# Ledger of designs, part 54: designed miniproteins, single chains, continued (5)

Each design is a single chain, and the fold is of that chain. pLDDT is the mean over its residues in the fold that is shown.

## One batch from the design tools (miniprotein)

Design m17859
Fold by ESMFold2-Fast:
Structure m17859 (fold): chain A 87 residues (1-87)
Amino acid sequence: MKEAAELAKKNFSEEEIEELKELLKDENASVDELTEAVERIAKKLKAESIEDLIEKLLGVPIEDIVNAKDEKEKAKLLIKAFLEKFV
């Protein structure tokens, strides 16, 4: 996981990290905004799929992510896991 942490540090600016924190705290954030943030995280961490991104976020309960009741909850859990693990 050192490679993913180094990619996170190198490829995300402080401004981008603050944007992710604000999206996570915003109860009114749209599904589209949250999904775009997850796709951006996946691309910058060189994840080949959302499943690969979940693998890179090892240590987060995968069941909570896959069993989330809607796409908004899934996206928030993935953003939170990224911020907690790599930032």
Scores: mean pLDDT 70

Design m17860
Fold by ESMFold2-Fast:
Structure m17860 (fold): chain A 90 residues (1-90)
Amino acid sequence: SEKEKKIYELLKEIDEVLGEAAETLSDEVKKKVAELWKEALQKLEVEKDYEGALKVLEEIIQLLKENGVDEELIQRLEKLLEELKKVVKE
């Protein structure tokens, strides 16, 4: 569907930005981000739990903020999350 295609493209962009953010993180924090990202993808793609997935993505952004990730990367993720929220509500 058009909605599923938009979700897929947004997830792909989020994955790319998370990869950039991860380069500045400790191995422990990288592992935690990877686990949360896997949980978010499972909720979105397998469970169709959009609200649960959005909550996990917000938890990832908060974790990145707490670990000093550049504000530019945080702003990119927040924008992608807002776009994902809009698509999910369509």
Scores: mean pLDDT 86

Design m17861
Fold by ESMFold2-Fast:
Structure m17861 (fold): chain A 85 residues (1-85)
Amino acid sequence: SDLSKVSDEVKEAAEFIYRAAKELGVDLPQSVVDELLAESDGNVFAFATRFLSRIGVSDPIALANLLLDKDWEGFREALAKDLAA
């Protein structure tokens, strides 16, 4: 079903964002990640923007749009650049 596909995309996006942030020295407690997932109601964009805002990204919306475009490499590079600034 479309709902199961959305759930899988949210899980993949969440794992990718968490892993990318952790590689850059940003490690959020699982309790915080769980709260952000609950607040996002399974929506990838809502989860991404909330997560990115929480870790101090300057433009969470721009980075979240890279995820919607499935530009995983561009997202990773943009995240590294933002957090290094």
Scores: mean pLDDT 74

Design m17862
Fold by ESMFold2-Fast:
Structure m17862 (fold): chain A 84 residues (1-84)
Amino acid sequence: DVVELFVKAVEAQIDRSIETYLPTLDEEERKKFEEVAKKLKEDLEAFKKWLETADEKDPERQAVLKELEAARPELEAVLEEYAA
């Protein structure tokens, strides 16, 4: 499922960013960073839900699914990197 691959790849990148940068930030920067990361994950969940519930003949949905499928090798490469 290309949508699942996309969500997992983006979540993994968000989690890596949190792990890498959070310890280097001050209290205010940390709070802002955590709020941005939370919003990005919420936006990802909303995007996934839209793709699952949108009309099958919606040209925007069809275009997005086509783009995600074209990006499948790149998404798989990202997840393979996180599996190491």
Scores: mean pLDDT 79

Design m17863
Fold by ESMFold2-Fast:
Structure m17863 (fold): chain A 79 residues (1-79)
Amino acid sequence: MEEEKNKALLEIVGLITEKIKKETKELAEAYEAGEISEEEFEEKAKPIVEKAIEEGREKASTLEPEIKEAVLKALDEAE
């Protein structure tokens, strides 16, 4: 059971991380190049991060109750 929780968590976190990385790539490049401020980067990245976490929560909701609780708790701590 613990192995299943860890696998589900890593899979969902991996999907969230990849989505954030892909969707924020242009914003991160603009920030590193000094084209946008840290505040503007945070404002533009916030909805992307929130959407990725929400999609992760949706996937977690289809899992077994014990696995779902473990994953949702980890996502809540990341927020």
Scores: mean pLDDT 76

Design m17864
Fold by ESMFold2-Fast:
Structure m17864 (fold): chain A 82 residues (1-82)
Amino acid sequence: MEEGKKKIEEGKELIEKAERARELLGDKAGQPPTEEEKALGAELKEKAKAAGESNFQKVIDELLEEGKKLIEEGEKLIKEAE
């Protein structure tokens, strides 16, 4: 029960991260990023660099897929506990 909930929460956090990153990439209006957005941007750059990728969209897609998998695993655990 608790393990399923924890995985769903972790998955939601990854999806929120990916959505925030998409907003950052879409917001090229020259507005200064927040401190939180700067930290997220640095994390994405490190991930892209480690993967040998310059395409941040690909990194964001990977975060979304990881989040979805965690939610599916958590939901499966909850169903099995019913």
Scores: mean pLDDT 72

Design m17865
Fold by ESMFold2-Fast:
Structure m17865 (fold): chain A 92 residues (1-92)
Amino acid sequence: MSKEQLYEKAIATAQELLARLQAAQKNNDVVEEVIEMMHILAFAKKLIELGKKYNDEETVRLAREVQRAVSRGDVDAAIRTLQELIEKLKKA
């Protein structure tokens, strides 16, 4: 699988996770927020590995910011940092 194909899959996954987290927040569904935050944490860890593999320091940095937001339980920060990560991945 090429770098381009892996990044396209990463973008699609990030967009789906973002949409689910935003929906949970809008509905005040705290259980779903926790579930989606756990999925985002797992995704961020995989993106750190992907960024390291392709020497993409900016993707690693942004994925670590997502990981930190999730680790703090900060849903608003997780949404913001995940949006920034999606924008970066589209430019890579």
Scores: mean pLDDT 88

Design m17866
Fold by ESMFold2-Fast:
Structure m17866 (fold): chain A 55 residues (1-55)
Amino acid sequence: MEEYNYAKEVFREELEQNPDDISLAVTRAIKKLMEEGVDPKVITDAALDVMNELR
């Protein structure tokens, strides 16, 4: 659960840095989280939730 909250924060920060390119922001966030050893399922769940929040 704590990793999930951290993952969502990373996605939000990358979107803030790349507001005009959501795809790039998401890709950068995934790369960073994978490099830090976050569980791929947590990364996927956080990405889906953050993308849905942008609707």
Scores: mean pLDDT 79

Design m17867
Fold by ESMFold2-Fast:
Structure m17867 (fold): chain A 111 residues (1-111)
Amino acid sequence: SAALEQGKALAESSSGEVISLEEVRELAERTLAYLEAQGLAPASIAAVRAALEELIRYMEEKKIPVSEGAAINVLALLFSAGLAADGVADRERRQALIQGLLRALGATTTL
C-alpha cells in the first residue's frame, strides 16, 4: 500500500519527544473507534486496522523512535486512505472527518 509506505517514511522522519509503542497503539485504537463511529464499512475498518498493525510492527522491529506528532500524522494518513477506500470522495467531508479525528486524539488542529 502506498499509504503504508508513506506512513513508514513519516515514522522514520519523526522528531521531538518520543512516545511509547503502547501510546501509539492507544492512538491507533482511538482512530479505529472513530472510523467505526462514522459508519465506515467493516472491510474498510479491517483494512485500516491491518495497515496500523503492520506499521506498529515495523516501528517495533526497526526500533524507530516515534513522536506524538509523527504518530498523529501517520494515523491521519491511514485514516484518510480508509475514507478514500470506503468511497468518501468529498474533499471537504474528508477534511472535516480528519479534524474530528484530531480532536478525538486530543490534538490541536493546525493543518
Scores: mean pLDDT 75

Design m17868
Fold by ESMFold2-Fast:
Structure m17868 (fold): chain A 108 residues (1-108)
Amino acid sequence: SILEELEEIIARLRELLAEAEALGATLLARAARILLEALEKALEALKAGKLNEEHLLEVEEAIGLLGIALGILKIEGAPEEVLKLAEEILELAKEAEKLLKEYLEKHG
C-alpha cells in the first residue's frame, strides 16, 4: 500500500540523514531534514485521510531545495560519498513525490 511504501521511504531517509550528519555534511543534512519533515506531515495527513495538494507542494519545495544543495555540493567539490548520499536522498524523495501524486490523482 502507499502507506507502507511511504513509511519505508521515510525510514530509509532517516538512515541517510544520520549518515549525512556523521559525515559533517551540514548543508545536505539540513536539506534532508526539511524533506523528512514534509514527508512526515504528508504521512500523518495520509493516515488521517486528509492528504491534499498543499502536502505535495511542501514535498516538491523540499525536493527543489535538495536539488539546489546538490548543485552547491558539486560546485564546491564535496567528497564522492557526500554526493552519492545526496543523489540517493533525491531519488527516494522523487519516489515519494510520485506515490503522493498518484494517490491524489486517484482521489482528487
Scores: mean pLDDT 90

Design m17869
Fold by ESMFold2-Fast:
Structure m17869 (fold): chain A 100 residues (1-100)
Amino acid sequence: SANLEAAKAEIDKVMDEKERELRSFALELLGDPSLSLEEIEARIREKVEELTKELLEEIDKIAKQYNLSKEEKDKLKREALERMEKLEKIILDEARQAYA
């Protein structure tokens, strides 16, 4: 439906903003010479959990705005969780490579 496609586009914008925030956060951590790689990885994981919670709350708001069904909302949340899990793995791999 047009409402579902519009909701997906809004979620993509929120995802892009969360990715930019996570990448900036990781770069700031990598710039701190007092942090071990283990501490950087732990802080990245904690930040992903925070951003994921915010993303799910934004999806609830978007679903309400576009009058999505519970099934459509739950599917968008599952897709967002999968995207955040993939993003976490990418950012952790990039951080490991950059630390040395």
Scores: mean pLDDT 91

Design m17870
Fold by ESMFold2-Fast:
Structure m17870 (fold): chain A 88 residues (1-88)
Amino acid sequence: TPSLERQRALAEQAERYREEGRLYESYKSLVDMLEVQAREALRLGDEEGLANVRDLLESVKKAIEDSDIPEEEKEELLKRLDEILERL
């Protein structure tokens, strides 16, 4: 599906940014992926997909909190993750 293809592309983009040492862009791509995944799971009523998104949100949130990216960038990304979680 177009949504699944976009999720894969964003995950691959995040990995490439990580390899380049571009941590903010890497995490931003992961957050973008989670927004697409959450929206699709909600649209389909996919309970398993929603559970997977919750687990990934918690994992990515912890990774960002533990990272060395600037505080303004952390706050931006953590706010976006919390907004996604509140919609689930």
Scores: mean pLDDT 86

Design m17871
Fold by ESMFold2-Fast:
Structure m17871 (fold): chain A 83 residues (1-83)
Amino acid sequence: MKERLLELYNQAIVIVNPKIKKVINSVEEAQADPQLAEHAEALQLIQSLSEQQLLDQLQLLLDLTTDPEKKEKLEELVSEANS
């Protein structure tokens, strides 16, 4: 369950964060890119979250997104997370 939620969260970040151009699956992958140093730190924190806290973070990304195309993609990911 938690691994699936982390995968969905990483897909959501590609949608909302303009610095992230591809799905980043590990802290080590993010640390390999100097431009992603802040994202690597954020991923370390996210990986420490519970399943419920990860769901809450996905919902928050959806709620804060105003771009219609990005919002539609996030709604699909949140739906998958709640399945």
Scores: mean pLDDT 76

Design m17872
Fold by ESMFold2-Fast:
Structure m17872 (fold): chain A 94 residues (1-94)
Amino acid sequence: MVEEARRHIREAFELAAEAEGREVKEEEVEEALKELESSDPDEALAALDRALATEPAALAEAEAAGDEKAKERIELLGRILELLRRAVEALKAA
């Protein structure tokens, strides 16, 4: 259902907004939902899976450099990508 997708998109944007010290605008959630609805869900899932597959390597590089802020940012991006992936799956299941 579209409502499940909207919830996952909102959660992703709330994580990003909290890290940046800003508020989520409802218009941003609706715009992202429309973009995902207009996309091929299989292509969107493949793109998200490719992005998620790079996270372990990026995280290892950040740890080797001792860059705690980069590590936190990479972990946050991974959570955001997983929520977006769940949104696409919810739209595909409809």
Scores: mean pLDDT 81

Design m17873
Fold by ESMFold2-Fast:
Structure m17873 (fold): chain A 117 residues (1-117)
Amino acid sequence: MALPASGRVEVRREGNETTITITLLDQAGNEVARAELVLTAEGNRVHVRLEVRDAAGNLLQTGEGVLEVRDGVARGTLRVTWADGVVEEVEVEVPARSAEEAVEALVAAIEAQFSQP
């Protein structure tokens, strides 16, 4: 199986909603999967939705969670469900003083991880 070698990141902002689209590429530069991460900032919370699909559009995994901003940190648990029904809980923590700062920190972290050569 070819592991993803790189990613392309696109960010779209509409009001309090930020959509991050990650296109995962194999070693030959072909699309193998697409991840969509939707971040909604409301008060002191960031609502997170994740959907990952293969190149044919089949659902590989979904995720949802809420990060709460307290004491300069945005923290929460993302529940990820794979297509085979396996569920995993992932803790997410980023430095942020507001929900909007938490969104920008997550965008920067994702761009750094998937846009590197």
Scores: mean pLDDT 81

Design m17874
Fold by ESMFold2-Fast:
Structure m17874 (fold): chain A 60 residues (1-60)
Amino acid sequence: SSEIERRIQQIQAEIDRLRRDKAFVEQTETNPEERQRALDSLNRLIAELERELQELLRQS
């Protein structure tokens, strides 16, 4: 369905954006504690979206 396809594309784009944000934090954040907190948050969001993506792909 076109709705599932659009949601898959949106999630993939969001994951790609978060991965770029993660790379940016890794390269620019000099405070180790703030870097770790930011990376933990980004990794959690990426993992949540990846789980949603896998579920949608199984249902399509």
Scores: mean pLDDT 88

Design m17875
Fold by ESMFold2-Fast:
Structure m17875 (fold): chain A 80 residues (1-80)
Amino acid sequence: SLAPATPAQAQAAYDAVLRHLRELGKLTPEAERAGREMVTALANNDQQAFGEAAQRLKEASGLTDEEVAAVAMRAVNALQ
């Protein structure tokens, strides 16, 4: 679907990301901000902004590339 995500879908994706970060013990203000930016980029299909937000999440949280990908997957699933 080429339609942008609804506000409800974006909120569900944000909640999914925050829940997962909390479960990992990695929910800090910096990680929350990066996670929100990542969800916003995914909702807008903005590949550059997504890459930048994913890098910031990695730096803020100490997550591996695979763990950041798992966070992104939860956001993508909630946006659908």
Scores: mean pLDDT 83

Design m17876
Fold by ESMFold2-Fast:
Structure m17876 (fold): chain A 73 residues (1-73)
Amino acid sequence: LVDYLVEAGVSPENAEKAANIVTGAVVLSSILSREDALAYARKQLDKLGMSEEDKEAALKVTEEAIDSFRRAR
């Protein structure tokens, strides 16, 4: 996941923290709604003080991960 985030455009220093947020959002999407899981991810990424570029890349990966997980169900 960390390597995938870096490939998607997240800086290496933020990729590990972003990977933890993505994983948490995917788990939450199975318990809560997709919208609640994305809201969680946005809030956590905002707390990291990441650049807008890193944040958008991480959010895109989060959406893709949630959608992939839901499709696999």
Scores: mean pLDDT 77

Design m17877
Fold by ESMFold2-Fast:
Structure m17877 (fold): chain A 95 residues (1-95)
Amino acid sequence: SPRDELYARLTPSQRAALDRVEARIEKLEAIRDKLSPLGQKELDAARQAYEDLIRAGVEEKASQLEINVLLLATDGVVFAAELILERQKEEEKRK
């Protein structure tokens, strides 16, 4: 798969970063139906950022530095989705 092709070319630290991003997206996907509409939109953005990272690494032959930038950008989008979920939980507790 394109993901496995990219993974074989990554450093150990980049692999660890990708593994964390994948695990976090998987956790959000498991509860997608419980996310607010905004939370679902940010999860869709996180999935798109992940797909763009794989495409850049495999099809566009991104450099190691470019891969690091894209990993950081993807991490940021995933964090935004997680932050929206946390805010949603806080608002539910206020009622």
Scores: mean pLDDT 86

Design m17878
Fold by ESMFold2-Fast:
Structure m17878 (fold): chain A 79 residues (1-79)
Amino acid sequence: MIDFSADPVDILLSLADTLDKLSKDSSVSEGEKRALTAMAKGVGKIMGLELDVDPSDPDVSKALRTLSEKLREGAKELE
């Protein structure tokens, strides 16, 4: 659960931006991107978001971008 002293919209947007940047970063390994995809999906669930994202082994960067988009959608719902 997120800290009540922080704006949940800002947290979701910050996380989404970070995931999008990581999906485009060629210096980040595929294994790290896969782990981050799983973590981000878990964080989304804790925040009450149902993230229908399939973490694909050959296309983990696409999964990260999809999670980023879903988190941005969740932030808009909380506005």
Scores: mean pLDDT 69

Design m17879
Fold by ESMFold2-Fast:
Structure m17879 (fold): chain A 106 residues (1-106)
Amino acid sequence: MLTLPSGEVMLEAARIVREGGITPEQVAEALRKLGVDPTVVEAIRTILESEDLETASEAVYTIAKTLGITPQQAAAVAVGDLVLAAEELGNLETAKRLEDLNLESS
């Protein structure tokens, strides 16, 4: 009954990150090193530490509000940030999977 494309995209991104063996803490550390907004980092970490659509959707809305963009744009930015985090961690295969997801959701 809940069909929120932005929240569903973030849950799929979280699954890709987990399958790549990357922890939420490693993502948060990489994003902080890259200068990503602390509120956005914590929202992304929350998504990665949970597996429910409601939590993912609320985190996307937090990112959207923080950056002054739409929820759909916020999901694209968050997936892009996960790409950068995966690249920083040397996991290029996970980064490519996340890039492909972002292109499909656009």
Scores: mean pLDDT 82

Design m17880
Fold by ESMFold2-Fast:
Structure m17880 (fold): chain A 105 residues (1-105)
Amino acid sequence: SVCETLAEKTKLIKEDLKNDPTDDLFNKLKELLEIAYEASKNQCLSVATVSLGLIEDNVSKLTSSQKKELADLALKYAGEALEDKSDYGIVAFPSLAKYLKGETL
């Protein structure tokens, strides 16, 4: 039920990004990151992986300020994953944050 709801949300955002890649992009990527966190917490690992992949595919379109904000949010979710003892989240969210923080921040 939770995994199916998160998968449907991910699918709708994926279709929106395909149809208009720039429309409200930053807020859509923030929503995908929240979906990835909720999916990881509920053991919906395929949904978490797809959501994070959509962020990585679109991160080059973000400003340096937006990349920093998204990286800070990913690190917040990494902390939550550590408290939840989520092995996937503990690795995946810091990796995304490192990718986002590169030399472009």
Scores: mean pLDDT 83

Design m17881
Fold by ESMFold2-Fast:
Structure m17881 (fold): chain A 51 residues (1-51)
Amino acid sequence: VTLSDEQVAAVLAAREQLYAETGREVTPAEVLVRAGVASEAEAQALIAGMR
């Protein structure tokens, strides 16, 4: 999918923040929500689909 440079930077920052906070590998859904690229409802649907 196509992301803007700002969205890419936000995703990278969100991933680093979540990894620092949790000490574990984070799911793409968690990163997208933290970065503001996906809504919480969209991320919850994605997580439910993965389970």
Scores: mean pLDDT 68

Design m17882
Fold by ESMFold2-Fast:
Structure m17882 (fold): chain A 117 residues (1-117)
Amino acid sequence: MPEVTESGGGTFAEGSSATLTATSSLPGEQIVGVAWVQEGPGGAARGVASITKSGKTSVADEYKGRVTISMSGNTAYLNLSNLKAEDTGTYYALVFAEVDGKLRVSAGPGAQVTVLA
């Protein structure tokens, strides 16, 4: 399966900003889209944002106005602003790509984000 690397996790103050990055081992031409999912304390997962190859973006309601997502080549960027304690969790990038003429999904290892109140 294609490899996905993630970076940008850490410990952040409430009200600050974090940028998470995900890079695919596949060429950008094979990437159809990228989505981020946050897994909070207790294992509950929620969608954060997504972007398609065409540049169409979607942001979950609780993140609207605080999140931007972008993509350049084989790298996607999730910018989180005005961080809240509830944003604490592991952020997984899901990369959607065409491999051997088929749609494939690869998950990154996750980036841990801790927001201190």
Scores: mean pLDDT 84

Design m17883
Fold by ESMFold2-Fast:
Structure m17883 (fold): chain A 64 residues (1-64)
Amino acid sequence: SEFKLSEAKKALSYSEKLGLEEAKEKAREIVTQLENGEEVAMKDIVDVHVEVGLHDIKKAVARY
């Protein structure tokens, strides 16, 4: 799915920007699977986005 691939690539980009190595590796795996035409559950993509977003919020809160 183009939508799933787009969302997975966004998760990869955000995880790289935040320096989240584990989330980055997970997002890269998902991108590779989708580019190979493999089925990936939307939940797995959402889980990476949640991990990235939660870390960004925690980092911002810790700054204050």
Scores: mean pLDDT 80

Design m17884
Fold by ESMFold2-Fast:
Structure m17884 (fold): chain A 85 residues (1-85)
Amino acid sequence: TILDFVENNPERARESVEEAKAQGREDDVTVLLMQAGLALLEGDKEKAKELLDKAREQLDKDLPKDSVVYQGLKAEIDEIEKKVE
């Protein structure tokens, strides 16, 4: 999962986020989820919640709810939300 990737490779996750920002892809759902996971690891639960809300809005905008990709990314959002409460 994205959260597992961030927890096991936080430096690579930070590098991926910075590269995505340089490419104008900071609003991609996967990038928002990496940022939320990093915020959670750093103890910033409020920032993690804001990023998860943004990821959910972006997911609903980009993908149909019945797609496998939507279901997978929604599960990723739910996993991080469970850690934030």
Scores: mean pLDDT 81

Design m17885
Fold by ESMFold2-Fast:
Structure m17885 (fold): chain A 85 residues (1-85)
Amino acid sequence: MKATVTIEVDGEKKTYEADVTKVDENTYQINIPEANLTITLTKVDETTGNLTVDGQDLGTATAVDENTWVAVDENRNITITITFK
């Protein structure tokens, strides 16, 4: 499974292709080889989940559509958008 991941830090956006592994019914491991990053999305329900980056908690992720999830950390000025393909 593939995804497109956009990472925004302090207003600078970079978009990556990612490989997605479904670990269990609610957990997706998203590997970005170009950035040497692993993102884990753990779904709580149909529209909310938790996002970690390299094992560090980024916070709550929200589904904006069937295939797109967004997590915002306002304290660190980070936004991550994941679009599943």
Scores: mean pLDDT 83

Design m17886
Fold by ESMFold2-Fast:
Structure m17886 (fold): chain A 82 residues (1-82)
Amino acid sequence: VEEEIKEAEDELSEAIENNDAEGLLKSGKKIIDILVEQKDYDSLETLLTIFKDLLEKFKKLGNEELAKAIQEVIDYAESKLK
């Protein structure tokens, strides 16, 4: 499980560096799914805060594709906190 989270985090970082919106969406959802399965909602809420900060940074930089991808990840995470 720790290996799966690290792999997804590495994929997320690589996607951001490479401006890969699809990779960001896939890796972000994977991290959320792992945390939800573990019922680690504290980490999920922390991750949501990080993603919301990242969304504001992408909007400020004018990176519309990464901003859209991170918004979809945020929406997905919020849907799991119902």
Scores: mean pLDDT 81

Design m17887
Fold by ESMFold2-Fast:
Structure m17887 (fold): chain A 63 residues (1-63)
Amino acid sequence: HMERRKELVEKAYELIKEDIEKRGLSLTQARIRAGLYLRDELKVPVTEANRAVREAIKKLEED
């Protein structure tokens, strides 16, 4: 349970960071893209995907 949640946050973190740093996307666009990836590719429920993206953003803000 906790392991899977951590993996989703790490994946969202990686996707958002790459989109912002390498592709120059805004934070808003990177968030949307990460959420869609978790939902559509990893088949994560919308609520859980949104939570993972939110936690990934907090990690980015700490950095």
Scores: mean pLDDT 80

Design m17888
Fold by ESMFold2-Fast:
Structure m17888 (fold): chain A 74 residues (1-74)
Amino acid sequence: MPRDSATMSTELVKHPVTGETISKFTYDFMKKVGAKSIEEAREKWAESLTTPEIAREALEEGERRREEYERLLE
């Protein structure tokens, strides 16, 4: 059995929308999170790698935005 995980990260595929050659890992991640662009996928990836404290602050700001948006819809 392979003990290195580099193999999956180095496999390249062509993105069906952009036509750009990217890693299979990135492509699979994009499909899993429903990202429409590589930039959007990178943003979601970076957020998932942050520490819980940073994520908590981002969530608090997101909640404020969500409340304001919901009030506007009333």
Scores: mean pLDDT 60

Design m17889
Fold by ESMFold2-Fast:
Structure m17889 (fold): chain A 87 residues (1-87)
Amino acid sequence: MEEKMKELQEKYDKINKLASEVEEKVIASGDEKKIKEFNEIMKEVQKLIIEAIDYEKEARETGDKEKFEKAKELLDKAEELIKKAKA
C-alpha cells in the first residue's frame, strides 16, 4: 500500500506542476477566452482531485485496491484535462 500511496503523490505533484505551467502561459497570453476556458478546466480538475483524495483516504484506511485504482483514474483524467488546456 505505501508504494501505491507514493505513486498517487507523484501524480499529484505532476498535476500541480503542469497546472502551474499552463496557468502561467495562459495568463501571460492576455487572452480572456483562454483564461476563462482554463478556469473552467481547473474547476473540473479540482473536483476530480477532491474525489481522488477521498478514495485515497478510504484505500489507506481499508487497504482496498479498487479505491486506490479509482483515485488513480481520477488523477489521470485531471492530468488529461490540463494537457488539453495546454494545446
Scores: mean pLDDT 82

Design m17890
Fold by ESMFold2-Fast:
Structure m17890 (fold): chain A 88 residues (1-88)
Amino acid sequence: MDKLLKEAEEKLKQAKKELEKGNYKKAMELAKESVKLAAKATGDPIKYTGEVLRAIGIELDAELTGNYKEAAEELIKLAEEAIEEAKK
């Protein structure tokens, strides 16, 4: 659990840094990976599936609209929430 949570936190930090630089698509990909790692850290397959599907939905919307900034911001928020849930 500790290793997955640490990797999730590192990916989240990188996502926030890329967002600040204006690298929105990269920020989105890093935040998505953070969500997946944090969800795995919960050990709950239902929660994992729910978080992964939510992240995929955000990514698909960005691919259709081209709004990678909004997707990156939304996925960063989702990753923060998933990390806090995994810490319980």
Scores: mean pLDDT 84

Design m17891
Fold by ESMFold2-Fast:
Structure m17891 (fold): chain A 86 residues (1-86)
Amino acid sequence: IEAVWDAFAEEARAAAPGIRTREERVAAVRAMLRRLLDALGFPPAVQERLLAALRRREQNPFAEDTEEDLELAREIEAHVAALRAA
């Protein structure tokens, strides 16, 4: 998992100088997150829920966590714990 995180961080740093607009930045961040989630083996349904939660945060950064957001966080924590154990 640490190697995947390091690769993600390096890809983000490499992409940053080429990003000109907010729209390009948002698209690049979403693409990087999807690639990271794929590399960590997250199911597509979990990926889509996380991306939907991020879209809501983009519209209102101060929005409170929903029950769905908390459930998603639990699933992510469980998956990460399983990856660390393997």
Scores: mean pLDDT 67

Design m17892
Fold by ESMFold2-Fast:
Structure m17892 (fold): chain A 74 residues (1-74)
Amino acid sequence: SLVTVSGELGSKDFKATYSSSLSPEELAEELTKKLNVAVFYIKSENKFRILKDGKIYVYQLDEKNKTITFDKEL
């Protein structure tokens, strides 16, 4: 699998780990397919926005550790 997820989507416990072969944009596409939600990479912030049930969850990209982790809810 190119992406492995743990925890509930939209929770602070949600974490994804990903293959080093994926760009951030490709990671957003793989997460969109895997979770069946809208995932956007915001290049200027180096963060992901996930839209679920009318809420926006922001996740921080850690390229060194190949993970994304919860930052905040908008």
Scores: mean pLDDT 82

